# Designs tried in a protein design run: designed miniproteins, single chains, continued (5). Part 45

Each design is a single chain, and the fold is of that chain. pLDDT is the mean over its residues in the fold that is shown.

## One batch from the design tools (miniprotein)

Design m17651
Fold by ESMFold2-Fast:
Structure m17651 (fold): chain A 56 residues (1-56)
Amino acid sequence: GLTSRLGRLGGLYAQTVPDQQNQLQGQLARAVNSGDTDRARRLYRQAQRLRDRLQR
């Protein structure tokens, strides 16, 4: 429902500050270190989408 979506949006917005970005960066670094190019590309795209969302 609408209320559940609003709650998740607000929670995501509030929590998406340093920790989520650091988590994605850590995962990206691990993927790069393991040589997993496909995983690194997916994580990079996720990080870019996260940045776009944070910029509204």
Scores: mean pLDDT 64

Design m17652
Fold by ESMFold2-Fast:
Structure m17652 (fold): chain A 60 residues (1-60)
Amino acid sequence: MEEEIERIKKILEEARKKTEEEIAAEKDPRRRELLRGVAEGMERLVDWMIKLEEEAAKKA
């Protein structure tokens, strides 16, 4: 379970990095705002996964 969560975290970190690159290249301010929301969502998802990891460790 921990290895699976770590793998997903790495995928999300890479996707966030790519999204930040897209934001920097994006000319449309409305689309940039949307991409910022996506990046924020990815950060929250990583935080949520860390909490799940902690809860799983407490039940072990």
Scores: mean pLDDT 76

Design m17653
Fold by ESMFold2-Fast:
Structure m17653 (fold): chain A 76 residues (1-76)
Amino acid sequence: DMEKALEGERANKQKDYEKALALYQQADPDNPEILYALGVTAYKLGDREQAIAYYQHALSLDPNNEKARRNLEELK
């Protein structure tokens, strides 16, 4: 859902990370861009383990996602 992804991005820019996480979770669960956004948002909330899981899922769907790979390397 593109609308939920855009609402999540807006919440993230406002630093409302809990709202951003919930909105991204309502977006397309198989979209690597959304999974990357979920990873970033989870990390901002201090949930490193959840962030790692989202980045790994994003890379499983798009192995060329440079941002997800880079962030995952920094967290390991």
Scores: mean pLDDT 81

Design m17654
Fold by ESMFold2-Fast:
Structure m17654 (fold): chain A 81 residues (1-81)
Amino acid sequence: SMIDELIEELEKLEFPNKEEAIEHLKKAKEAYEKGNYDEAIEHLDKAIELLEKDLGKYHPLVIKAEIVRGIIEIEKAVSKI
């Protein structure tokens, strides 16, 4: 999954809020797999905030997390049609 790939890439780095960011990504994945899109987005937003703080907003893994968030927003919108 996209979130699993992001977690695996982040596990290879060292940064101040690594454990908290990865925990939020794991919670986002669990919520997403249950169809709880709003909860998944909330956890992704928390992870992205931590990743932006530590890695910078233009880091490839921050951009990847933002793309994942966008995909979940689209799936949420489509699920209501």
Scores: mean pLDDT 88

Design m17655
Fold by ESMFold2-Fast:
Structure m17655 (fold): chain A 64 residues (1-64)
Amino acid sequence: GELEELRRRLLELAPDEEELVERAVEAIRKGDFETAERLAVRLATRGYVEAAELLGEKIRELSE
């Protein structure tokens, strides 16, 4: 599904951050966009800017 594809792409961009990626995907699945947004900031802070941007874009698409 879309969330499984998002998880795969995030892991390609941030392979060492599997726990953060899994938490972010789960937050989106639950509709907890506030938590997903915070996890995107954490990915950016750890140097995974492309992963953070992808996650942020998906949050914006789903929160409309």
Scores: mean pLDDT 86

Design m17656
Fold by ESMFold2-Fast:
Structure m17656 (fold): chain A 67 residues (1-67)
Amino acid sequence: LDNVLLGKLGREIVEATKKGDLEKAKEAVDELVRKGLIDEETAKRILEAAKKGDIEEIERLLVQASL
């Protein structure tokens, strides 16, 4: 269940980042933190990568969070 939600929200972060929608990306990241799927430090790193448009870094951080 949690891994399915992580995948769904992870895709939302990536798609929002591709569109430059940082507000939408932040909403999805905040939901991951609320559900306990990532910590605050991981959330900050994902948002920093999103601001830079670094999709590969976002994907790498999400995979690491699933381990």
Scores: mean pLDDT 82

Design m17657
Fold by ESMFold2-Fast:
Structure m17657 (fold): chain A 58 residues (1-58)
Amino acid sequence: MEELEEKITKKLVEAGVDPELARQIARRAVEHLKAQGKEELTDDEINALINAAKERQA
């Protein structure tokens, strides 16, 4: 789970999201996945998180 959180955070930061916001989003996404019994996000789900984060920063 910690590696997945780091991976999502890194992708968000590389896409231009603030590092602190990226960590918060990644943590929530990992918690949601754990609740659903999933191990990874799809590329579409990651792109949705990036878009939502960018709108919050605009």
Scores: mean pLDDT 76

Design m17658
Fold by ESMFold2-Fast:
Structure m17658 (fold): chain A 60 residues (1-60)
Amino acid sequence: SEKLLEEGLEAVEKGDLEKAIEYARKLVENGDYESALEVLKKMYEKGLISKEALDSFEES
């Protein structure tokens, strides 16, 4: 999960929303919810997603 977290955060830094979401999904699939949430929170902080999108992703 370290590599997925690192790649997810890199995607956020580059503004690549689709990749960032994909890595967050893979982290959830692997049971690494803490790292997935970290990626999603960084996306929200950078203005790439809304709070509603963040909440919806947790439930998907």
Scores: mean pLDDT 78

Design m17659
Fold by ESMFold2-Fast:
Structure m17659 (fold): chain A 60 residues (1-60)
Amino acid sequence: SLPEVEVGETQVDLARALAEHFLANPSPESRAALREALGVMTDPEAQAILREALAKLDSL
């Protein structure tokens, strides 16, 4: 099995990429996609990144 740290790093990298992409291209679909990603992420740092991105989109 993969180390837990590697799984967390992958989720954080994915969360950052999703946040950057959707903040550059804001839409209702971006909000839905970030919310769906938040529902499947287990890493607390990745979840925090996605919550911050959703808050920023909601402020636009």
Scores: mean pLDDT 76

Design m17660
Fold by ESMFold2-Fast:
Structure m17660 (fold): chain A 70 residues (1-70)
Amino acid sequence: SSKEEAEKYQQEAIKHFELWQEAVAAGDEEAKRKHTQELVKSLNNLASTEYGDEGLKKVLDYMGKQNAER
């Protein structure tokens, strides 16, 4: 199901975003690069699904909220 694929890619995007934030806090440039690449892949995969627009909005809203919590 494309909805199940969208949910999978949403979870992958959020996971790599969280790991990217941890890498930023740790000053780990290799981990930052790795998780940026995986985040971009997950977002591209999500965008290709039937529920991509809804899923992308959810992920981007989550990322924006996390960025506001300094």
Scores: mean pLDDT 83

Design m17661
Fold by ESMFold2-Fast:
Structure m17661 (fold): chain A 73 residues (1-73)
Amino acid sequence: AREAAIAKVAAAAEALGVPKKKAEWIATAAVTHLLAGDEEVAREVVYNNLPKEDADKVFAVARAEVARLAPDP
């Protein structure tokens, strides 16, 4: 479910030391925009709010979780 994907992305950000509220916001925005097909907007949200190393890890988790929610038929 979308909520489970957001929770996993937020947990990944929190594991990197991102504050809970910021992690939840980034996770929600990234998952929502990726599901809408707006990968560039999702990337901008993550990379503008986190250092590149952390952004790379969080964005990879977001893409993996979204791919599980919308597999190619």
Scores: mean pLDDT 81

Design m17662
Fold by ESMFold2-Fast:
Structure m17662 (fold): chain A 58 residues (1-58)
Amino acid sequence: FSKEQIELAAKVAGVSEEAARRALETTKELGKDIPAKELAEKAGVSVRAAAYARILAR
């Protein structure tokens, strides 16, 4: 993921860049069909951050 994608995800979700990167990487690993709640739990981020990561990982 680009620095710009990570920064955008962090700003939109209201989380740190590290949390945004983690959410984006977890989305790529587990696939886009995983529910945002489960993705949030596995990545250690908020459901909001997980939802935005799923959109940006497409």
Scores: mean pLDDT 71

Design m17663
Fold by ESMFold2-Fast:
Structure m17663 (fold): chain A 56 residues (1-56)
Amino acid sequence: SEVQKLAAEAEARKVGEEHGLSEEEIERLIKAGVDALDAGKSAGKAIREELEKILK
């Protein structure tokens, strides 16, 4: 669904900006969210999990 993918991208960018992430890191959050949606999973959860990996 295009609407859900756009929402996931917006959330990933917002979260990335709040944490001072680079554009490359924000793209990783976007990919995590979109891949999760394609797999029928939660984009928000996937974005948070990828954020934790980046921040360690």
Scores: mean pLDDT 84

Design m17664
Fold by ESMFold2-Fast:
Structure m17664 (fold): chain A 84 residues (1-84)
Amino acid sequence: MEAERIGELAARKAREVEGVSEEEAERIAEEARRAYLEASETNETLKRQMELSARIIEAELRGEGAEEQLEAFREAAAEELAAR
């Protein structure tokens, strides 16, 4: 489910770039899905980063700026490192 969403978002974002063909958009979507599935099995950090990126892209597509969400995430990460 999540992998499909990430693939759809990657394809949509690729189509917004001038000069990207529909074949290239499909390849990018498939590569994004594969990368997410592989990350889900091998790298929890990368999986979470991809999920966060997908949420940011979804917010941008809905006309909502992901700026506040990205800033909140950066602040939380800094606090976690500082608490160490």
Scores: mean pLDDT 68

Design m17665
Fold by ESMFold2-Fast:
Structure m17665 (fold): chain A 59 residues (1-59)
Amino acid sequence: MVLAQAVRDYTATRPDEIDLKKGELVEVLGNVAPGWVLVRKKDGSEGRVPGDVLRVVGS
């Protein structure tokens, strides 16, 4: 399991994206497009975010 933390707030701009709050921990599921990462939140919701908003903290 790869864990990442949001380094800043992110607001979804498309239906396949997900909102993140700075400091939020998410599970990394994989890269889905150049510069985009699919993540899963603790509540089970999934969506993509820009890779630059994430910092890996565990794997």
Scores: mean pLDDT 81

Design m17666
Fold by ESMFold2-Fast:
Structure m17666 (fold): chain A 64 residues (1-64)
Amino acid sequence: GIEEDILREAPQAIADIEELVSKATDPETRKELERLLERAKQDPSQAIPALLHAAVLYAIEKSK
């Protein structure tokens, strides 16, 4: 089902958030990305929503 597909993608989504944390140059953005990473690790079903939020935060940092 959809839930199984989401959970299957969770490890990759978590890895992608970790990559964004490593690339963030703004300390405040990095802190927020680390919060999203921790959330995704605690609840893998939220990993994809957390990744989407992380990508938006990273894009905002790059637009500054």
Scores: mean pLDDT 80

Design m17667
Fold by ESMFold2-Fast:
Structure m17667 (fold): chain A 107 residues (1-107)
Amino acid sequence: EELLKEALELMEKGDEAFRNGDYQKAVEYYEKAAELFSKVDPRLAALAYFKIGEAYLRMGDYEKAVEYFEKAVELDPSLTGAYRLLAEAYEKMGDVEKAKEYREKAN
């Protein structure tokens, strides 16, 4: 479908911005992709939320990183990589108990 093609192009642009260290621009592209994916396949929207979480983690916004990783695993629990990054984000926020919980889910 046309929406799927547009969303995939936005994901590629987001990935390019992420590789260039432009994390805010990456978030903008991934958010647009997530909106389109949500109309097509929730698991693809989950992948976009996961990438938004990664961008926020790189920017040091751990609260937003957690928010988007939690959205990603709610839509697709098979995104085990998100549990590892949730553990990392909670660890950086000093929440040792939640970091341990998500570390165990990642392994």
Scores: mean pLDDT 88

Design m17668
Fold by ESMFold2-Fast:
Structure m17668 (fold): chain A 71 residues (1-71)
Amino acid sequence: MAKRLAEIHIAGARMNIELAELYLRAGDLEKARQYLSAARQLIEWARKLGADPEEIARLEEEVRRLEAKLA
């Protein structure tokens, strides 16, 4: 059960990262920040649910790269 819930949160994080990148390309920086914030929350829940640490690290790196573009 926990593994499936972790995978659902990972999928949610990926979708929010993709939406953040789309809004960043569109110039909507406020929406991009909102979706990155949502992705970070989903990554933390996935971590608590026992998601693969390597997958968590990759998603955190993607969020960090997009946040750097917003600075």
Scores: mean pLDDT 85

Design m17669
Fold by ESMFold2-Fast:
Structure m17669 (fold): chain A 66 residues (1-66)
Amino acid sequence: TVTATGTVDENGYVKINVGASGTLTDVEITTSSGTEKLPSILAFDGVATVYVDAAAGEKVTVTGTL
């Protein structure tokens, strides 16, 4: 299990990079509004990237399984 966090910028957007050597599975994206689940995200050059639209200043947590 891997975890990464980010803070949404003033435009309502955050790009979160999660270190992964391959496919990241059972991905959960947690914001103040709840948790969104994704089945998988492909890692490229050792990084899986998640894009999240949320309220400015909100903290976003991404978890996944390698």
Scores: mean pLDDT 79

Design m17670
Fold by ESMFold2-Fast:
Structure m17670 (fold): chain A 80 residues (1-80)
Amino acid sequence: TLESIRKSALEEAERAVEDAREILEEVEKAESVSKNKYAAIVATLGILTAIAKMSGDEKAAEEVRELRKRAEEALEKKLA
């Protein structure tokens, strides 16, 4: 059971990485982002970062942190 829980946590970490990549792509493709959407995306990236960190997968946690940084930098430039 503990091993099954650990496998599920690692799978959640991998999904967090993919979700963060999708968010980055969405932000990069957008012409502009509203204040409300900016806040929602930042909050979502924070949650994904926490999921990856809590999984114990350091590589996934680092990838999400890097993707978050890139997405937040792109958001700042596109803020309407």
Scores: mean pLDDT 84

Design m17671
Fold by ESMFold2-Fast:
Structure m17671 (fold): chain A 75 residues (1-75)
Amino acid sequence: ASKAYRLLSQAAREAAKAHPEVADELNEIAKLFEQASETGDDALVDEANLKLQRLATEHPEAAKAVRDAFLKLAS
């Protein structure tokens, strides 16, 4: 789980570079996943996922960028 959260943090930061309009939200999501990778705190994962779900509703292209970056980093 820890390695996956690190990759999700990197993916969110990569997406933020392409989507400056939501960069602050993406960087907050990245910070939550990074902290979860260090502490194992499931509440941080839940908060990051909730924020990412809201982003997917309001900015589906930015959420897709996170997914695409994650898949690329995981390969």
Scores: mean pLDDT 84

Design m17672
Fold by ESMFold2-Fast:
Structure m17672 (fold): chain A 60 residues (1-60)
Amino acid sequence: SMEKEKKEKIFELESEAGMALIKGGVIAATESEEEGRRAVEEALKKAEEYLKKKEEIEKE
């Protein structure tokens, strides 16, 4: 089983990925189509980076 520290790190990474997606979605809903598209692209890249870090921790 995972240690408490690892579980906390995984939760933090998941939360950061989720927050990045929420922020991108808000910009897409409130700003121009061009700005929204760029915000979504940035959010997806950030979420992917957080999820890759999560996978590295989970591989133990």
Scores: mean pLDDT 79

Design m17673
Fold by ESMFold2-Fast:
Structure m17673 (fold): chain A 74 residues (1-74)
Amino acid sequence: DELERELAEESARVGAQLKALRPLVDRHIDAVEAGAPGDEIAALHRELQTAGAPLGQESRRSVELEVEIARRKA
């Protein structure tokens, strides 16, 4: 089924994009938890937003919420 193949390819592409963002998310969370300077945290936040721009709004929101939760716990 051609549609099943197209769906699998699309899912793999989105998954690869999310995997590429994972190190940036982890670095941002680590910096927040370690009490890094505000300018460093702001720079990581901008980098994450720029790298995440190609993702759908919902997926990018989920990533941003994960960082915000870590920030509130720090």
Scores: mean pLDDT 70

Design m17674
Fold by ESMFold2-Fast:
Structure m17674 (fold): chain A 76 residues (1-76)
Amino acid sequence: EAAEAAAEAARRGALEGGPGEAARAAERAAREAGADELTAQLAGGSAATAAAAMLAAGGDREEAAEAAGRAAAGAT
């Protein structure tokens, strides 16, 4: 269930603070849900990269949050 926790945290983090917060929130949530360190780092890094890429492509904050959540879940 680490994937769902990371995805939800990434989405909220991105909405409140952008890619960096998405990464921190996803990594924390994955760790708290029992993911190992590498998986938690991948969830955070993927969330930040996806959110940043969406914003760079002209997406809004909600689109960046959605992308961060999907990426965090996929990496976990």
Scores: mean pLDDT 84

Design m17675
Fold by ESMFold2-Fast:
Formats: sequence, structure tokens, C-alpha cells
Structure m17675 (fold): chain A 107 residues (1-107)
Amino acid sequence: DRKGEATSLNNIGAVYDNLGRYEEALKAHQEALKISREIGDRLGEATSLNNIGAVYYKLGRYEEALDAHAEADQIRREIDPNFTLIRDEDIDNGVWHLAAAVHVVTK
């Protein structure tokens, strides 16, 4: 199951991210994104893009982080147009790191 493969790659990427191995984390999440796109898994695509954005942010690549997060947000709004919730766990895990910073400082 290719969807299971993409999930495993995102989990591997999260482990690399926690270890501070951001380039390996990025590669794992990018491979997960590729699989999600190939199989038409829009939710998986958005999840991988959010993970990629978080890694770019940690690498100081803020333009790529913003682009990845914006694409993920667009996809999530298309599949869940009422999505407006930010959880503390998501903020702590870096999922909302860029969005939270933009929302507080720049709107």
C-alpha cells in the first residue's frame, strides 16, 4: 500500500527532524509527498507539505517554508473548508510554527 509507504516516510522524517538531521528529514518528507501526489492522496499531500515547511523553517529557508505551508493550507481548505483550529500540540511540534508567527506579527 503506497499510502502506508508515504506514512512511514513521514514518520522517518519526523525522527530525523527530532535528531536535528534536517536534510535527511526533508528528503523523507519529500519522498512521502511524491507518493501522495502519485496516488491522489490530498490529505497525505497536505500533511507532507506541512512537515516539509517545518523542516525548511528549522533550516532557515523561510521562503520555501512559507511556500510549502501555503500550498498545504490551500489543500486543507479544499478538503476541509471549515478548518480553523490550531492546537497547542501542533504548535509545539512545529506544524503551526510559521503560521503562528505570521498570524501574531503580520496577520
Scores: mean pLDDT 73

Design m17676
Fold by ESMFold2-Fast:
Structure m17676 (fold): chain A 109 residues (1-109)
Amino acid sequence: MLSLPPNAVVVLGVPASRSVEEARDIVARVLGVLAELHARGADAAEALARLEALAAETGIALAVAEGSEEAALARVRERIGDFRARVVLRSDAAGRFVGADVEGLERAP
């Protein structure tokens, strides 16, 4: 089971400068990394480090906020402006991964 910080919202934003095809590939890679981390039961530090590394490799922006999707979205917008796509991850009060939402694209495969 994947862990994140308690009550966390993690946003990974793909810049509008990327094509729809590039954004779809990046989102698929994010979801693949999440599936791997979830299967291995990665802790919050490992999960964030892997996602930060992926963000750096792909030129996307990552932000983490406690309890506020709007705060995380504002931080990503400050870095990249407009979104082509975003992946939003949520955790509960115990730091358990609750789910991932994809916006801006049809759901990757």
Scores: mean pLDDT 82

Design m17677
Fold by ESMFold2-Fast:
Structure m17677 (fold): chain A 84 residues (1-84)
Amino acid sequence: MEEVKKKIAEILRRTAEELEELGHHEVAEHLREVAEKLPSLSKSEAAALVTGAALYMVGASIDENDERLSELATKLIKEINKAE
């Protein structure tokens, strides 16, 4: 389980870097915070926090009408599902 958390944290950091390159600094910072907290959380807490981060990106993509942000949110969800 620690290995799965490590993989998810790495996926979150990569997604945050892509978000930062696209100018979504606030969303990127949120994903980095989630990635940093992940190793100290239980499996259920980690799952809830990661799900919340993905939903936050989806919400932000709707609010900002940004298709690229929506694409990154979809990519994040797919990569997390593959890591679990």
Scores: mean pLDDT 77

Design m17678
Fold by ESMFold2-Fast:
Structure m17678 (fold): chain A 84 residues (1-84)
Amino acid sequence: SGDYEKKVKELKEEIKKDPMNYIAWYDLGLALFKLGKYEEAIEAYQKAINIDPSNEKTRLNLEAAKLYLEGKYEEAEEILKKME
């Protein structure tokens, strides 16, 4: 939806000002995932992990995005449920 596209634009501007903001990279990954842009979401999550490797939620979202890219939706949903 237009809300996620706007959020992606705002997060990219935030990242330009502070490239080490792992929360902005994580939120960018979430917004890209909601738009079905799984390869771009994976790249954003990977940036967040490189900045903060200890963030378990980012690792789970990265794995879910990889599974979605491979068409393994049921396995991805099982991972996402662990974060609820």
Scores: mean pLDDT 86

Design m17679
Fold by ESMFold2-Fast:
Parts: C-alpha cells; sequence; structure tokens
Structure m17679 (fold): chain A 73 residues (1-73)
C-alpha cells in the first residue's frame, strides 16, 4: 500500500513539474510574441512563436495522458 501511494505521489509530482515547465515555455513564448507585436516585430517571428505554443500544448497533452494512465494503475 505504501509503495503504491508513494508511486502515485511521484507521478503526481512529475505531472506537476511537466505542467509547470510547459506553462513557463508557453508563458515565455506568449510574452515574446506580445513584445514583438507591441514593438512592431516581423510577422514571421510571431507566426513561429504561435506554432511553437501549439506544439508545446500537443506535447504536454500527450505526456500528461501517459502519466495519468500510470496514476490510474
Amino acid sequence: MEELKKKKEELDKELQEKREKAGKRAEKATKERDKLEKEGGSQSDIDKMVKEQYEVREELEEELSKIADELLS
């Protein structure tokens, strides 16, 4: 019982860490995009950041799904 609870705690912590890292990546990309938009940056750079945000979200969802499956076990 203790091993299972410890394992769940570890997976939950890993899920939290992955969420926080992805959140920081998304936040940084959003701030950089907002800065470029305000300062008249290139549309190409803005589009690149938007694409990166989308990819980060997709990767996060896949990783979270895998961790959730392990938590349910």
Scores: mean pLDDT 74

Design m17680
Fold by ESMFold2-Fast:
Structure m17680 (fold): chain A 77 residues (1-77)
Amino acid sequence: VKVKEVEVENVSTPEEAEMAQAMLKGANELIKNIDKYSKEDVVASLKKLLEEAEKKLPEDKNFIEGLKERLELAEKL
């Protein structure tokens, strides 16, 4: 599965930037290893990450869009 690279923007603090990068890395690993996990588990994990990102980093549009794209890719598989 092809995963599009996304750079984190518009984070207010170093802690928020670190969190956003950790979440993107986690999402990328889920997509890369989707053949080792169930599709349902991957989709559920990505939905949880997206909900947390929208609560903690709602102003980081590029990051939120990147997570939404990964969720769409997982759902289409």
Scores: mean pLDDT 71

Design m17681
Fold by ESMFold2-Fast:
Structure m17681 (fold): chain A 68 residues (1-68)
Amino acid sequence: MASEEQKKLAEELAKALVDAGEMTEEQAKRLIELLTSEHGLLYARLVLHDTRNPEARELARRLIELLE
């Protein structure tokens, strides 16, 4: 089960990506599910690699640090 901090960071990251125009709200909802799953670290790393938004990049780094 994902921690409250993990859920909060996943939601903040998804919001930052939607606000930056990098994904839709529907895609963001799916991303939150993936980030709070057993594969959360994998998806956080993929977001860090693919995002051009500095706020999303920082949130992805924080989520990776939490999950490692």
Scores: mean pLDDT 85

Design m17682
Fold by ESMFold2-Fast:
Structure m17682 (fold): chain A 73 residues (1-73)
Amino acid sequence: SEIDEAIALILMGVGNIDLSKGDYDGAIESYRKAIEVAPSLKADAYRNLAIAYEKKGDTEKAEQFRQEAEKAA
């Protein structure tokens, strides 16, 4: 629904702010919630999850989410 997509976009924005501040765990939580609320945004959310995990040094999860983003696009 349009409301769910709006909520998911707000969650993506919160995640992006947390990511920019170095709060990678907060960013991951917000991106995961965005996917739950609006699965239509999962490609963008998976790309951002990959960035957050890479910044945490979790290269395996970063690669996994890069692949999921390509599948969802």
Scores: mean pLDDT 87

Design m17683
Fold by ESMFold2-Fast:
Structure m17683 (fold): chain A 63 residues (1-63)
Amino acid sequence: GPALLEEINRLGREIRELVAQDPSLEPLAEEAERRAVEYYVRGDLEGAKRVLEETLKRMKELL
């Protein structure tokens, strides 16, 4: 639904904000975005959200 798409968009923005702070995180962001798109194309928005949430958490732990 619209709320889930907004959460996915928010997570993507937060991931890109961390990449702006530390460009070494870019490969992790690119992998997560690719996987999220794979879930999105299959209609699995919850899977897309989960991938981005897990990646954001991992990126914050690496900073």
Scores: mean pLDDT 87

Design m17684
Fold by ESMFold2-Fast:
Structure m17684 (fold): chain A 69 residues (1-69)
Amino acid sequence: SQQQVQQAQELLSQDPDNSSSWTGLGRAYFRLGQYEKSKEYAQKSLDSDPSNTEGKTILDITTKKLSES
C-alpha cells in the first residue's frame, strides 16, 4: 500500500543500507501496479544484499509483468 511505501522510505532515511526496506518498497510498488518502480527498488535491494531471495522474486515477477505489457 502507499502507507507501506511511506514507512519504508522513513526507515531508509535512517538506514540507507537496509535491504529489507528496499524490498518493502519493491513489494509496495508491485501492489500499486507500478512495476517499473517495483523493479528499481527490488534491484536496489539486491545491490545491498545479493542473497535477498524476496528481492530476487520481486525482480523476476516485475520483469515478467513489464515484458507482457
Scores: mean pLDDT 77

Design m17685
Fold by ESMFold2-Fast:
Structure m17685 (fold): chain A 45 residues (1-45)
Amino acid sequence: HMTLEEARRRVESDLDLRRKVRKDALTNGISYSIAVEKYAEELVK
């Protein structure tokens, strides 16, 4: 099991993931921080 903290750290360290999350935030009309949390929750599953 990946923790939420590990998932957030992974997004921060990976340029491609950061770009994807930023694009998803813009597409969904949400803030980047909310998009990071959504993505982290998905990674933990």
Scores: mean pLDDT 78

Design m17686
Fold by ESMFold2-Fast:
Structure m17686 (fold): chain A 64 residues (1-64)
Amino acid sequence: MSEEELRREITELLEASEGIKDPKTVARIIGLLLLAVARLTLEGDSEGAREALEEARRLIEEEL
């Protein structure tokens, strides 16, 4: 995964989360996006970054 791909996916997930009204769920999604950034940029872990993004997407789909 590239940093450009990560930025694009984060932007898409943040836009998708705008429909969610529960602040606890929004905070969890933001935490997962930050985890994805840390895994890719600090650890070089593309697979771990993808897993964090997929968990964020799953939470968004479950709430919408």
Scores: mean pLDDT 82

Design m17687
Fold by ESMFold2-Fast:
Structure m17687 (fold): chain A 60 residues (1-60)
Amino acid sequence: SPRLERIRELVLEMADKAVELIHEIIAYKASGDPEEKARMEELQAEIDRLQAEYDALLAS
């Protein structure tokens, strides 16, 4: 099913970005670097966008 394959792709993409976010949170806590904070905020925004698409597909 194309819908199920898209759901799978979204779940895997969100999982990958969640791992990146965890690494950036650790980096930011260690350094206090504003560039690390900016990357953390961008990764969270990307996860939020993927979650919205996931929620829309589940509502279909």
Scores: mean pLDDT 88

Design m17688
Fold by ESMFold2-Fast:
Structure m17688 (fold): chain A 117 residues (1-117)
Amino acid sequence: MKYAVGEATFTLKSPTDTLEKEVELRDLETGEIIAKAKVTVNATPTSAEVTVEFDKPLKIVDARVVLGRPAADGSAEVLGRSERPEITETSVKATLPLLRPLQAGDTVVVLIGLVLE
């Protein structure tokens, strides 16, 4: 099994913004790039839908998606977590209930963790 991680940082222009970025998914032990992904965030005041689309098929055993807000100490405040992501070979889709509403000007971080076969 391999563990892959990726991170995408977004700045919201509105509480209902749709944002996308490309990220590299890296092996936690080696730092090797396993895949590239497009991360899309569709925000509402009460939830965020996060879609991660891979540039190649992956054998995904488990996936975790966390939405955070950067803290002054370099950590992230958790705003939402996926409990039941929809996993395919080419994508992970997660709907995250928000612990508090997003606002215009907020900086948010999407953290992606994958367990691969």
Scores: mean pLDDT 80

